# Ledger of designs, part 15: designed miniproteins, single chains, continued (4)

Each design is a single chain, and the fold is of that chain. pLDDT is the mean over its residues in the fold that is shown.

## One batch from the design tools (miniprotein)

Design m12493
Fold by ESMFold2-Fast:
Structure m12493 (fold): chain A 78 residues (1-78)
Amino acid sequence: SEEERRLRLAEEAQRLFETQTVEPSEEALEMKRHAVTVHKMPEEVVEEMARQLEILRKLKAEEWVERARRAILEEPLP
């Protein structure tokens, strides 16, 4: 059924979101180094921020994941 198809699509997108390793851009790596060195931010926090920024840059991939997460009653945090 249509509902089953949407759920499977959402589950696949969720798995892709978790398993896809988004490589940070050269600019994102520079921003990370700057934030850690100059602002003394925890590296773990900066890494997560950089990952999310790269995902946002790839709007096509984010749209797929966002739609799937909403379909499984999980609203994506922007």
Scores: mean pLDDT 56

Design m12494
Fold by ESMFold2-Fast:
Structure m12494 (fold): chain A 90 residues (1-90)
Amino acid sequence: AEEAERAAIEESRRRLEELNERLRALAREVAANPERLPAIEAELVEQARAEGLELTPAELAAIRAMVDALLDPDVDVEKLLQAMQAALAA
């Protein structure tokens, strides 16, 4: 049981590290083409609605905050979550 739990934690950490690398790559693409930010925001909003989510003004602000965080070349999952949380708390 201990070995399985440790393996699951290590796998989650590895996935998070990979996701952080992908996010930084996306941030670099956005920095090169910032004109794509409105399209990315619109795609995220459309995806959320397609999944049956009724977006409140706070949730729309959270999506915008996440997209704005992509302008940071050092962006990672933690920064995205912090930006979203700050927008939801406002």
Scores: mean pLDDT 72

Design m12495
Fold by ESMFold2-Fast:
Structure m12495 (fold): chain A 57 residues (1-57)
Amino acid sequence: MKLSDEQKVALYTAALAGESAEAIAKRLGLPLVAAEIAVQEARTNPEEVRATIARLQ
């Protein structure tokens, strides 16, 4: 399943803000697995996630 650039920006922004994967998945209507990956990446490499958001905007 492909996520749009807008969906990716919303997902990564929420993950960087410290939202739980479950909360993000429910609020944005995205698969829980996608939210879990985004939360893990935001914790492991927050600077790379910020760079990705900047590239997609």
Scores: mean pLDDT 81

Design m12496
Fold by ESMFold2-Fast:
Structure m12496 (fold): chain A 101 residues (1-101)
Amino acid sequence: SERRELILRAIGLLLRVIGLEIDIDQLKEEQKKLPYNPKAAALLEEAKAKLEEAKKLVQEALKLLDDPNADLDKVRELLKKAEALIEEAEKLIAEAKKLLA
C-alpha cells in the first residue's frame, strides 16, 4: 500500500516536470519573437536546471522502490526534495512569463 502510494507520487512528479519542460520550451519559442530579455532567459535556464535535478531525485526514488526492502523514509525524503525543486521551478517560470508579457 505505502510503496504503491510512493510510486504513484513519483509518477505524478515526473508528469509535473514534463509539463513544466513543455512550458519552458514554449516560452523560449515566444522569446524568439521579442527583443532578447537576459533576465527571462536566465530564469528559464535556472528553472530547467532545477527540473533536471528534480527528475534525477525522482529516478533515484523509483530505483530504490524496485527493492522490496528499500528504506521508504529515504524515498519520501527524495520525493520531498524533488517537489520543492519543482515548486521553485514553477515560481521561476511564472516570473519569466511576467517579464515576457
Scores: mean pLDDT 89

Design m12497
Fold by ESMFold2-Fast:
Structure m12497 (fold): chain A 87 residues (1-87)
Amino acid sequence: SEREERERRLLEAARAGDLATVMGLLNEDPSLAGVRDEEGRTPLHLIASLPPSKEKEEFLKLIKQVVDPELWELRDREGRTAEDLAA
């Protein structure tokens, strides 16, 4: 389905550090931030796990205005939130 294609594209963009694509997809449908890979990681977990950068810091600040706070509290298989990984 179109949603499944967007979910796949979002996870791929997040893994690649393509923050512009991630932001675009989440602005169109913020609920996509709740999709999980086989390790229970959301796009936000994947972005938070990227090496520190100014672009990553700015992205995480902006996305908090777009994504439901509940989706930021989702935990991976190790019990970590995206915010835990960004620290």
Scores: mean pLDDT 81

Design m12498
Fold by ESMFold2-Fast:
Structure m12498 (fold): chain A 85 residues (1-85)
Amino acid sequence: SVQDLFQKMQEILEKMEELKKEMYTASKEKRKEILKEVNKLYKEFLDLAFQADDLTTDPSLLDQIGQLVVRGLDIMGEIKRIYGR
């Protein structure tokens, strides 16, 4: 269950990285569409992170959740910077 959530979180982060790459070469109109998609993915990612946190009291697993959350925040920050915010 926690492992399934970690896998889904990782898949979302990988998708966000690909959308970030697309944003570098995208038109202004396409960048707005990409940002919308990224925002949806990031919300799903945070929901999964919350579910994973709720499922475990293991400090090691909680640390791993925290590391994934920090990575997600960093990717999101980079995307917003590329968008011109």
Scores: mean pLDDT 86

Design m12499
Fold by ESMFold2-Fast:
Structure m12499 (fold): chain A 99 residues (1-99)
Amino acid sequence: DEILKDAEENFPSKETQEAINAIKKDPKNAQAWYNLGMIFFNEYTRTKNQELLEKAIELYKKALELDPKNKEAWNNLIAALRLLGRDEEAEKVREKMKK
C-alpha cells in the first residue's frame, strides 16, 4: 500500500498509473508487480536514491512469489542486491533461481 502511494505521489507517469491500476485490479498479477519494480529501478538510476532501489527489490520479490519463472525479475533482483553491496544475499538468490 505505501509503495503504491509513493509511486503515485513521487513519479506519476502513464506507466506508473498503468502498473498500479493493474495491481489494484488483480493483486496476483505478477507482471504488474515486476513492471512497478522496473519503474522504481529506473528512478534509482536517475536519482541514485538507494531507498528506491530497496523498494524495487521488494517489488521484484513480490513478483517472484507470484511467478517464480520470471527470469528477468530474478536477474534484476540479483543486480539490485549487488548494487546495494548485498553480495551474499545476491548469491543465495542466484542459487535459488537455478532450481
Scores: mean pLDDT 85

Design m12500
Fold by ESMFold2-Fast:
Structure m12500 (fold): chain A 78 residues (1-78)
Amino acid sequence: IEELIEKVKKGEKEIVVEARTDELTAATIEELWREVEETAKKVIEEANVDGVTIVMRVHAAGRVGEVRTVVDPSRPRS
C-alpha cells in the first residue's frame, strides 16, 4: 500500500493491485473487487488526490485477467 501511495503522490494516476485465486468465478471477482475498492479509497485519502484509475490483475491457474475502473470520490457514480 505504501508504494502505491508514493506513486500516486508523484503523479501516477493508475495503480495496479494484484490478486490471486485458485478458481476464477464471478463471485470471486466481485469479492476481490470489493477489497480493491477499499484499498483504492485508502490510497486516495493518504495521497490526497481526487481519484485514481484502478487496475486489478487476477491470477488464476496460469491465466491473468485485468479489470480497470476509475475510483473518484469527487464524482457521483452513474
Scores: mean pLDDT 68

Design m12501
Fold by ESMFold2-Fast:
Structure m12501 (fold): chain A 62 residues (1-62)
Amino acid sequence: SSMERKERLIKEIVELLREMNFSDDQIALAEKQLRGMSLAELEQVLKTLKESLERRRRVAEK
Protein backbone atom coordinates (compact mmCIF):
# COMPACT_ATOMS: atom_id res chain seq x y z
CA SER A 1 0.00 0.00 0.00
CA SER A 2 1.01 3.67 -0.33
CA MET A 3 1.15 3.96 3.47
CA GLU A 4 3.57 1.01 3.73
CA ARG A 5 5.76 2.56 0.99
CA LYS A 6 5.65 5.89 2.86
CA GLU A 7 6.73 4.21 6.11
CA ARG A 8 9.68 2.51 4.34
CA LEU A 9 10.79 5.86 2.85
CA ILE A 10 10.59 7.53 6.27
CA LYS A 11 12.73 4.74 7.77
CA GLU A 12 15.34 5.17 5.01
CA ILE A 13 15.46 8.94 5.55
CA VAL A 14 15.77 8.50 9.34
CA GLU A 15 18.69 6.06 8.86
CA LEU A 16 20.46 8.60 6.61
CA LEU A 17 19.92 11.39 9.17
CA ARG A 18 21.42 9.08 11.82
CA GLU A 19 24.45 8.46 9.56
CA MET A 20 24.76 12.24 9.09
CA ASN A 21 25.14 12.58 12.89
CA PHE A 22 21.90 14.39 13.66
CA SER A 23 20.79 14.22 17.32
CA ASP A 24 17.97 11.93 18.44
CA ASP A 25 15.84 15.03 19.17
CA GLN A 26 16.41 16.39 15.65
CA ILE A 27 15.61 12.99 14.13
CA ALA A 28 12.36 12.76 16.16
CA LEU A 29 11.33 16.24 14.96
CA ALA A 30 12.21 15.37 11.35
CA GLU A 31 10.25 12.07 11.55
CA LYS A 32 7.17 14.02 12.72
CA GLN A 33 7.52 16.37 9.72
CA LEU A 34 8.11 13.47 7.29
CA ARG A 35 4.86 11.79 8.40
CA GLY A 36 2.97 14.83 7.02
CA MET A 37 4.64 14.57 3.60
CA SER A 38 3.39 12.89 0.41
CA LEU A 39 5.24 9.99 -1.27
CA ALA A 40 6.62 12.39 -3.93
CA GLU A 41 7.87 14.79 -1.23
CA LEU A 42 9.51 11.93 0.69
CA GLU A 43 11.25 10.67 -2.47
CA GLN A 44 12.53 14.22 -3.12
CA VAL A 45 13.83 14.50 0.47
CA LEU A 46 15.63 11.14 0.14
CA LYS A 47 17.19 12.22 -3.19
CA THR A 48 18.32 15.56 -1.71
CA LEU A 49 19.89 13.88 1.34
CA LYS A 50 21.76 11.34 -0.83
CA GLU A 51 23.06 14.16 -3.06
CA SER A 52 24.12 16.17 0.02
CA LEU A 53 26.04 13.15 1.39
CA GLU A 54 27.78 12.58 -1.97
CA ARG A 55 28.75 16.27 -2.16
CA ARG A 56 30.17 16.22 1.39
CA ARG A 57 32.19 13.06 0.66
CA ARG A 58 33.64 14.64 -2.51
CA VAL A 59 34.68 17.81 -0.61
CA ALA A 60 36.35 15.62 2.05
CA GLU A 61 38.31 13.78 -0.70
CA LYS A 62 39.72 17.00 -2.24
Scores: mean pLDDT 81

Design m12502
Fold by ESMFold2-Fast:
Structure m12502 (fold): chain A 66 residues (1-66)
Amino acid sequence: NAPWTPEEVKLVQEAIEAFKQGDVEEAANRFRLLLAQGRTVEQIKERVAQEVKDPQLRQALLALFE
C-alpha cells in the first residue's frame, strides 16, 4: 500500500475528533474524502484501529463503515 501522507493522517485525526464531539456526519465526510483520494475501506479501518486506543470508541468508529 502507498504510504500515508500527512494530509491523509490529518483527515483521520479530524474524523476521530468530530466523532468524539458527536458530529457523525462530519466524521463520515472526512472518511469519504480519504476514499476519494484512493484509500480503501480496509486501509481506513486499519488506520482508525491504530489511532484509537479506546475499544468502545474504536468499535463505534468502525461501525460507520457498515
Scores: mean pLDDT 84

Design m12503
Fold by ESMFold2-Fast:
Structure m12503 (fold): chain A 76 residues (1-76)
Amino acid sequence: MAEAEKLKEEFRKHVALAEEALKAGDLDTALKHLEEAAKHFQKYADLVGKDKALEDLKDDVERAVEIGAEIARALA
């Protein structure tokens, strides 16, 4: 239980750090934080199931997808 809460917190933290890095124009740092967020999301999904993980972290997942799309656009 404490492990699951920590994984959610780490996911949200890395998504927020990716957004800050993107706003600063640091695409490499933004990508690094999205990779770390994805790892923590996968670990959380492995514990609670994919459907519950997506429901619990819906807004943060949507934000991560938007950040990834902006990075992809900036790299093109």
Scores: mean pLDDT 85

Design m12504
Fold by ESMFold2-Fast:
Structure m12504 (fold): chain A 100 residues (1-100)
Amino acid sequence: SEELIEQLLETYREIIELFDEFLEKNPDVPEQVKKLIEEAKRILEKAIEERKLPSEEELNKIDNALTALYIELQKRKDYELAERLEKLAKESSEIIKQLK
């Protein structure tokens, strides 16, 4: 569905913005977490550029980055970004279920 793909890509743009905001606010974030976020960001940017659903392996990498970021936000008590992340993760997951 073209409409579902467009909704997913819009959610992906918001996740990228959240990644950028987090990294700007937290220059001291652990290198392992930075690498997960940067890899997921590249996958999301590619999906937006090519207008296609990521592969299952790529989706797993995105999920790993979102999980690692959520844990970091909880440790840093950034509940506003954590809530935004949870909402975007749920929205993308629901759209992906409809596309599979």
Scores: mean pLDDT 90

Design m12505
Fold by ESMFold2-Fast:
Structure m12505 (fold): chain A 86 residues (1-86)
Amino acid sequence: SRIEAALARMEALPDSVWDDLLAEMAREVEVPADASEAERWRAALDRAAELLEEAKSTRPDADPELIEFAERVLERLRAYLARQEA
């Protein structure tokens, strides 16, 4: 599927790209000044998940394929962060 092909391309990206993406997402989220990098990244992912769930409930005209892709991207980012924290 198109989603699987896009995800495969993302999985092939070097770790530095995932780090940069998480850092950019973290810039959009308010966290305490003493928060760790991992705590900021978790907050950014949690905020993105909240926005996605709100979109699923409030935007019935949203593209289901785009929503599915966004959910799977968030799953990959959470898995990546979990590996980095280990």
Scores: mean pLDDT 73

Design m12506
Fold by ESMFold2-Fast:
Structure m12506 (fold): chain A 92 residues (1-92)
Amino acid sequence: DELEEKIRYAAKIAEEAVKEVGFEKPLEELTPEEQLKVLKEVHEKVDELLEKEGVTDPELKLLVHQMALEILKTNSVEEAIEKLLEAYREEL
């Protein structure tokens, strides 16, 4: 399944970005100021990793950013993958 492969690839990059930034609590348990800081740092790290991997496809870049946000919200890579798979399959 090409969709699942793309989502799992996005999850790998997003998970690396989230781990490198590091945070101890789910996004919902953070103050608004802490949430903005984490979101900014994770988005900057995602862009850095995407450039390093040579990813130029805007759709794939957006998918990785969406995956990073879902990982931050769920505090679980597998839950984030399942949620995005469900959303994208429903669109088809």
Scores: mean pLDDT 79

Design m12507
Fold by ESMFold2-Fast:
Structure m12507 (fold): chain A 68 residues (1-68)
Amino acid sequence: MTVPNEKQREELRRVALIQAALVALAREMGLEISEAAEAALEPYLPEVTEEHWEEARRLLEEYLREEE
């Protein structure tokens, strides 16, 4: 069975990739992002897949539409 630490690592990695995509999209849209978040997540950008980009874009667009 998977050790709790390994499961947490996998989930943290997936979340980091989605967050990296979200930060990149938010920056492109002109939203202010914390410098620490940009610096921490930027190294993950080359590892982001199309699925992570699609999920992040969908989440960000839904959030922005609700604010309208």
Scores: mean pLDDT 73

Design m12508
Fold by ESMFold2-Fast:
Structure m12508 (fold): chain A 70 residues (1-70)
Amino acid sequence: SVLQAVQDLIAALQEFNPGEDAEKIKQLQALKAQAEAGADPEVIREQLLKIMGLTMENVEIGRETAREIG
């Protein structure tokens, strides 16, 4: 479900790059709360897709930086 996808992404970001993705984690937590309150699944899906796109880019950048700097 969309709610499960949001929860899984929050968990992954908290484990992988909590500092770098703190604002995105906050946005995802707000989105999770909206989904739990019964917000339109289409709206949640659109917001998740947008956040996920930016988050995937940040994760890739963070991974590259960690490889270079140690």
Scores: mean pLDDT 70

Design m12509
Fold by ESMFold2-Fast:
Structure m12509 (fold): chain A 104 residues (1-104)
Amino acid sequence: MKEELLAVIDEAIAFLEELAERYRKSPDPEHQELARDLELTIDTLRVLKEALERGEISPEQAAQVLLDILDTLIERMRALGDEEAAKRFEEIRNKVKQLLEKLK
């Protein structure tokens, strides 16, 4: 569980890094603000990953925090009209949900 959840967090961070770089390259001020917000989310996920690795948070608690973050990202991507990014976050969310269900 812990190793599988760490892998999903790494996948989320990697996708967020690609997405933040894409939006940073846009001249649109709204996209620049989104890129900064995505970078803050990456920092939050890195803190979550470290806490999980150190055993300071349970896998169940980490999974729930990650689901809340992913739900916010999905809503924001859909509001922006970035359906491809929203769908990718939904795929990551489904992986987290499956892992959480194994924990009962």
Scores: mean pLDDT 87

Design m12510
Fold by ESMFold2-Fast:
Structure m12510 (fold): chain A 76 residues (1-76)
Amino acid sequence: MEEYEKLKEQLERFEKDFEEAAEYLKTETDPEVKERFFENARGQLEKMKEAAKDYPELVERLEKLEERLKKLEEEL
């Protein structure tokens, strides 16, 4: 349970950070800054999906975040 709780807390933090970053990126004009953000976010999501693979509920939430990330990238 400790591993599950830590992953859940990391996911919740990532979700919060993502919302904040999404608002920030709408005002960012430097394409390199945007590219680095998306590259880093994709890397973090992949690592979290691997760590959470035994917890279907967390995987589902991570997949939803991945779709949101794709949509944000398409908007910018």
Scores: mean pLDDT 79

Design m12511
Fold by ESMFold2-Fast:
Structure m12511 (fold): chain A 88 residues (1-88)
Amino acid sequence: SMMREEQEKVLEEVVELSKKLAEAELKGIELPEEEKKKYEKAKKILEEVLREGLARRAANPELEDTPATAEEWREWIAEKVAELVKEE
């Protein structure tokens, strides 16, 4: 299993990529090919996370990020991050 420190770094990477993805989508900017590949991977993960989060949020609008706990959200992201690391 990955160390906590490595998990944190990879988790931050996914979060940062999701942010850049959203910004690129909004601004229609051209990204380097290397970044495009990362964004395509992050895009698929982000889309699934967002769809799940939005669906749960609609059921429980009181929760900002997701109707589930922040822990479930983080667990889901960490799981996807682990899959990305396995591909590396």
Scores: mean pLDDT 56

Design m12512
Fold by ESMFold2-Fast:
Structure m12512 (fold): chain A 71 residues (1-71)
Amino acid sequence: MTLIDLKKVLRGRPVSIEKVGDSFVITPLPGTDLDVVKKQVEDALKKLKITDYTIEVRGSGSDQKLVVTLK
């Protein structure tokens, strides 16, 4: 899986995506519910047939982001 593949399946979603090493950092745009973004990311990974991953919530308050690590 590449950053381009993930960006394609999340196209039009209110998120920014960056690849850092083996992890993808997904930041919700302001006013976006983190739980909605997490569900969208899980659905995107399922479309890409990725089953071996972790999702961590990092940050605090309004500066929370998802870190997706492939295993």
Scores: mean pLDDT 76

Design m12513
Fold by ESMFold2-Fast:
Structure m12513 (fold): chain A 70 residues (1-70)
Amino acid sequence: MTEEEQQAELLEKVRGYLEKVRAADSPEEADIWEALALIHVGIAKAQGLKLSPEVEAALDEIRAEVERKR
């Protein structure tokens, strides 16, 4: 897997979790989806992947949506 493919896959996963957070019916459900996004990001960082600005922006949006549901 190339670094470009790894970046694209991570971005797709994080954006998927953002959609799940937005659709969540409870703050607890939203917290679970945020935690899963952070786990995937943590694994990618541990494997030496530098986060793209797009991934960082999507994570910021996840955090904002989680706070909105509280």
Scores: mean pLDDT 83

Design m12514
Fold by ESMFold2-Fast:
Structure m12514 (fold): chain A 71 residues (1-71)
Amino acid sequence: DEELVKKILEAAFEGKPDELYKTMKELLQKYKNDPNNPVALKAYLGALFEAYALNREDVIKAIIKAQLEVK
């Protein structure tokens, strides 16, 4: 799971919305029944903060899309 978190944060930092969407959806689906899991929460919030700080609009949209598709 640390490797998946690393990939998510790197995708957010590098501005790779397609990779971020894929990895974020995978993470959120895995932790669907434990949404407050520290690993999942760290990746989700870390990616959002990074995307916001770097003005990565496409990355922000990818995060929101992944969240909406994982109920």
Scores: mean pLDDT 78

Design m12515
Fold by ESMFold2-Fast:
Structure m12515 (fold): chain A 82 residues (1-82)
Amino acid sequence: SAVENAIRHLEKAIEAIEVKKDVNEALRHMLEARRYLLEAGLHDLAQQVFDAVRKALQSSDEEAGELLLKAAREAIEQLKAL
């Protein structure tokens, strides 16, 4: 499902930050998660993910990593509560 695909990409974004230390890989996974959230009709959550990506692009790598990690975790919690 689109929701399951969104969760997988959010989990891959978390792995990219925590394990690989790769902010660019995390950004790619956040944008893929947003695409699946839009396909699922979850427009508010898709906007929340996109806002985090936009802010991360204007931040240092360290700040971007922390921001993307928080946003991905919060999005997964909201999706699992559906």
Scores: mean pLDDT 91

Design m12516
Fold by ESMFold2-Fast:
Structure m12516 (fold): chain A 78 residues (1-78)
Amino acid sequence: MSVREIAEKAIEYIRRLKELMLSLSPEDQKALAEAFLALRDEAQQLVEMIKAIDPEAGEKLQKELDELFALAEEVLAA
């Protein structure tokens, strides 16, 4: 499996995770948001590794992760 294929699959999963989060109760949304933010540094390291191999795929993955973390921050701020 190529790095591009891995990045595309990761983007698909991130989009699905956003949908799942938005379908939860406000209490469960906050719990899940906290869990995602706890993994932020590990996720960023993975994105940087992908960018080193395939910058285009890595940039697309970064944008999806940025949106996921922005949503998590918004949920916790509410």
Scores: mean pLDDT 83

Design m12517
Fold by ESMFold2-Fast:
Structure m12517 (fold): chain A 74 residues (1-74)
Amino acid sequence: SAAMLAFWRRYQTLSEEAQARLNARVREAARAWRAEHGEVDFTALSEEERAALLERSARVALGLLDEIEAEQAA
């Protein structure tokens, strides 16, 4: 998705320390989502449902990346 491509381009500009902090926050967000919604079988989803979940994940990751960039600017 365009959001995932935007995420990956910005991710590559971060320091190794910032990447590690972002990765930890993304993993925590993913664990919280699974705790609330349970495990999802992607093979059982329609292409539209799969795309919607990936887009949601990308938007969450971009929000967390914005937080890391703000912390680096401070």
Scores: mean pLDDT 79

Design m12518
Fold by ESMFold2-Fast:
Structure m12518 (fold): chain A 65 residues (1-65)
Amino acid sequence: SEELMRELNEEISKLSEKEQKAADYIYDLLYEGVSKSKAVEEAVKKFGISKKLAREIAKKIEEAL
């Protein structure tokens, strides 16, 4: 829903630039049908964010889709 996407974007805006880019990357992978586990691993590898943060971002995106 648009409201869930707005809330997700507001939470993402509180993250660092690197973490925001990681969130956008996870969103793209999930939208393309990549599994949550693989999207998390690819984001951790590409951006060097924590696995815990990547999982939380992926969960919020999945709930908003």
Scores: mean pLDDT 81

Design m12519
Fold by ESMFold2-Fast:
Structure m12519 (fold): chain A 93 residues (1-93)
Amino acid sequence: MQEYEVELSVYEKDENSNLTLVAELKFTVKAENIEELIEAIVKKVEEELGKADEKPAVILLMEDPLTGEIHITLLLSFNGKEYIVSAVVRPKP
């Protein structure tokens, strides 16, 4: 399992599609694949906002081939409100 440093920002989306920053999180996770990495991100966001209504929609998933840095953007719902999670994930040596 690879260790990753994750830095993420959580934005609340209002009825006019304006984004308000509600949380910034930094943590380390071990993951075997992208699916486990996304699950770990969701669990950390759930520690702040409570349990998500549904599984995340993946809006962006991109890896920088030069650095191994992974950019992940997720759409989540909590109690009927939409949230955007923007994460930057870096492999640890």
Scores: mean pLDDT 84

Design m12520
Fold by ESMFold2-Fast:
Structure m12520 (fold): chain A 80 residues (1-80)
Amino acid sequence: NEILEELDRAIEAAKAGDLEAAREHFDRAVELLNSLEELTPEQRKELAQKFAELGNALSAAGDYELSSRAYQVAAAVLQK
C-alpha cells in the first residue's frame, strides 16, 4: 500500500526532525489518496489512524500547521 508507505516515511522524517521530508511524503500520500476512486471502510480506518499518527509526530516535532493538516485529512478519510 503506497499511501501507508509514504505515511510511514513521513512519520520517520518527523521523528528525525526532517520537517521538509515529512511534508514531501505527506503531500505524496495526499496525492495518492486523492487519485483513489473508492476505499473500503477498513482501508479508511487504517489510513485515518496513520494520518493521525503523523499528526502526533508532527506536533511533537513542533510543526503545528502540518500536524493540523494531517488531522484534517484523517477526519476527512473517515467521513468520505
Scores: mean pLDDT 86

Design m12521
Fold by ESMFold2-Fast:
Structure m12521 (fold): chain A 80 residues (1-80)
Amino acid sequence: SVLEEMEKKAKEFKKKVEELLQKKDYEGAIEEVKKFKEELTPLAEKFDELSEEEQKRFVKINEEIFELIQRIEDAVLAAR
């Protein structure tokens, strides 16, 4: 399913962002977040059509993205 593919991509996305943060490639990390958010847009638009279980899984993906955004912001601030 699209949701299962997004969950797999989310794990790969998290690993990629972690690698970019270790390299201090903050611009690259921000670009990866932007790309992944764009890939989630079709699912977000159909959120009300998803089952309750699928909605919970989608919310979890978005919570993990939000956590990564906070970590990128913290890293950028610490680098000043």
Scores: mean pLDDT 82

Design m12522
Fold by ESMFold2-Fast:
Structure m12522 (fold): chain A 72 residues (1-72)
Amino acid sequence: MLSQEAASRGGRAAAEAAEAAGADPETANKTWVGAYLSLQEGGGLEEAIARARLAGADERAATAAVKSVFDA
């Protein structure tokens, strides 16, 4: 389990990467939430992407954004 601060930074980086890839603010926000929750609970890449998509995020934007967090 990551600290809330570390998970928040990861989620923010994921949202910024999604926006850089052309995602709209709604998709970026859903990607942020999915990455944040997965990182906070110790989940992996696939879990973060699945959670973002369950919230309605675009698969390509979510995948690119979440990968950017795990590639750091």
Scores: mean pLDDT 68

Design m12523
Fold by ESMFold2-Fast:
Structure m12523 (fold): chain A 83 residues (1-83)
Amino acid sequence: MGAEAAKILKEMAEEYKKRGDDESAAILEKQAKKYATTPVSPDTVKLLKEALEYLKAGDTSKAASSYTAAELLHIGDQVDAEL
């Protein structure tokens, strides 16, 4: 279920809004909508949680790294699910 991943992505969007980055926030809100209706692995959710915690701490570089890892893992999982 992508509901937990979607919730985390919405919280990440709110963190970017607090920073005045409305463009990044809008992108994350669109990703949250996509994730809400797709299967998401526990490992992808873990990486998204790590990205959110880094954003809350102000470490945007580690947040970006964890988010990128989550996106790449999710893409790989979707390819496997089509078999």
Scores: mean pLDDT 77

Design m12524
Fold by ESMFold2-Fast:
Structure m12524 (fold): chain A 95 residues (1-95)
Amino acid sequence: MNINREIAVLMAALTGINGSRGRMVTVAQNAALLIGEDPREILEEAEKILDELKAQGKLKTITVGTETVIVGSSGKQTLAVQQELNDRIDEELKK
């Protein structure tokens, strides 16, 4: 089992949902070190996935105090999107 660029991007995107941008950055940095990639590129690709999911109405941004967080359009949708990304990671890990 090898971690690849797609797994790194999916892990970073997953940690951005109902989490902090700081956590996404940490995951992107750690994954990039393992695969010899630029962590900024991993982060950009993860942000694109989150933007596409927002465009599909599956995710939204909310403001909590002075911070913006990315959540599902509902509690059920948050879990569904997290499961979708986890399933994609599992499929890549089985290669």
Scores: mean pLDDT 78

Design m12525
Fold by ESMFold2-Fast:
Structure m12525 (fold): chain A 92 residues (1-92)
Amino acid sequence: EAERRRRLEEEIESLDTREQAAIVAQLGLELEKKGKAEELEEELERLALASPSEAEAAINMSKLLMKELSVEEVERLIREALARLAENLAAA
């Protein structure tokens, strides 16, 4: 479990800023469906404001959001986010 989560974090850190933002958005949507978005809103805002760059903010927010989800859910959501981003880029 811990090793799989670490590998997911490393994967997110290796991605570009658009991919990181897409993942954060997808994780946020899943937590909204679970009724947890409002609970995390203040902490997510704090992380965004405290981070010196958009990339660092996205990485920190993704780590926080991942704590509320199973490894299997995170793996699925990362795949869905990247697939959606690819479709949007192809559609222009």
Scores: mean pLDDT 74

Design m12526
Fold by ESMFold2-Fast:
Structure m12526 (fold): chain A 74 residues (1-74)
Amino acid sequence: SPVDRYLADLEALIATLERQLAESTDPREREFLSRVIGALREARDAIRAQPERLSELSDELQQRLSQIDLETQS
């Protein structure tokens, strides 16, 4: 299903970013990665709870990621 594919991709991305965080020594990169991972995990949990809202929840995730990018570049 589209939900199962999205969740699989999301889990793979989380695992990749967690690996990057574990290897990072830059405090700014660590803050950015931690915030992104947090947003991805919240979206994962929300989609698991309400898979019928995939389109809405994925749009909300994109907005959150944009906000994190803006806040961490200052």
Scores: mean pLDDT 88

Design m12527
Fold by ESMFold2-Fast:
Structure m12527 (fold): chain A 62 residues (1-62)
Amino acid sequence: SDELADAAMGASAEELLALREKWIAYAASGENKEAYLKKAQEAADMGYTKAATAEAEAIKKA
């Protein structure tokens, strides 16, 4: 989605995880549950990847 594409260009891990929470909330109350869960998973994957990159950088210094 455009929102996820925009987020990927400069969003922090926290911002991507906030998008995940938004899509999960829509899935919980919406009729397009599968589509919203897919968006939540995509946002989570990007957010966790950014967090893992930061963690790996910290470990590299140990």
Scores: mean pLDDT 69

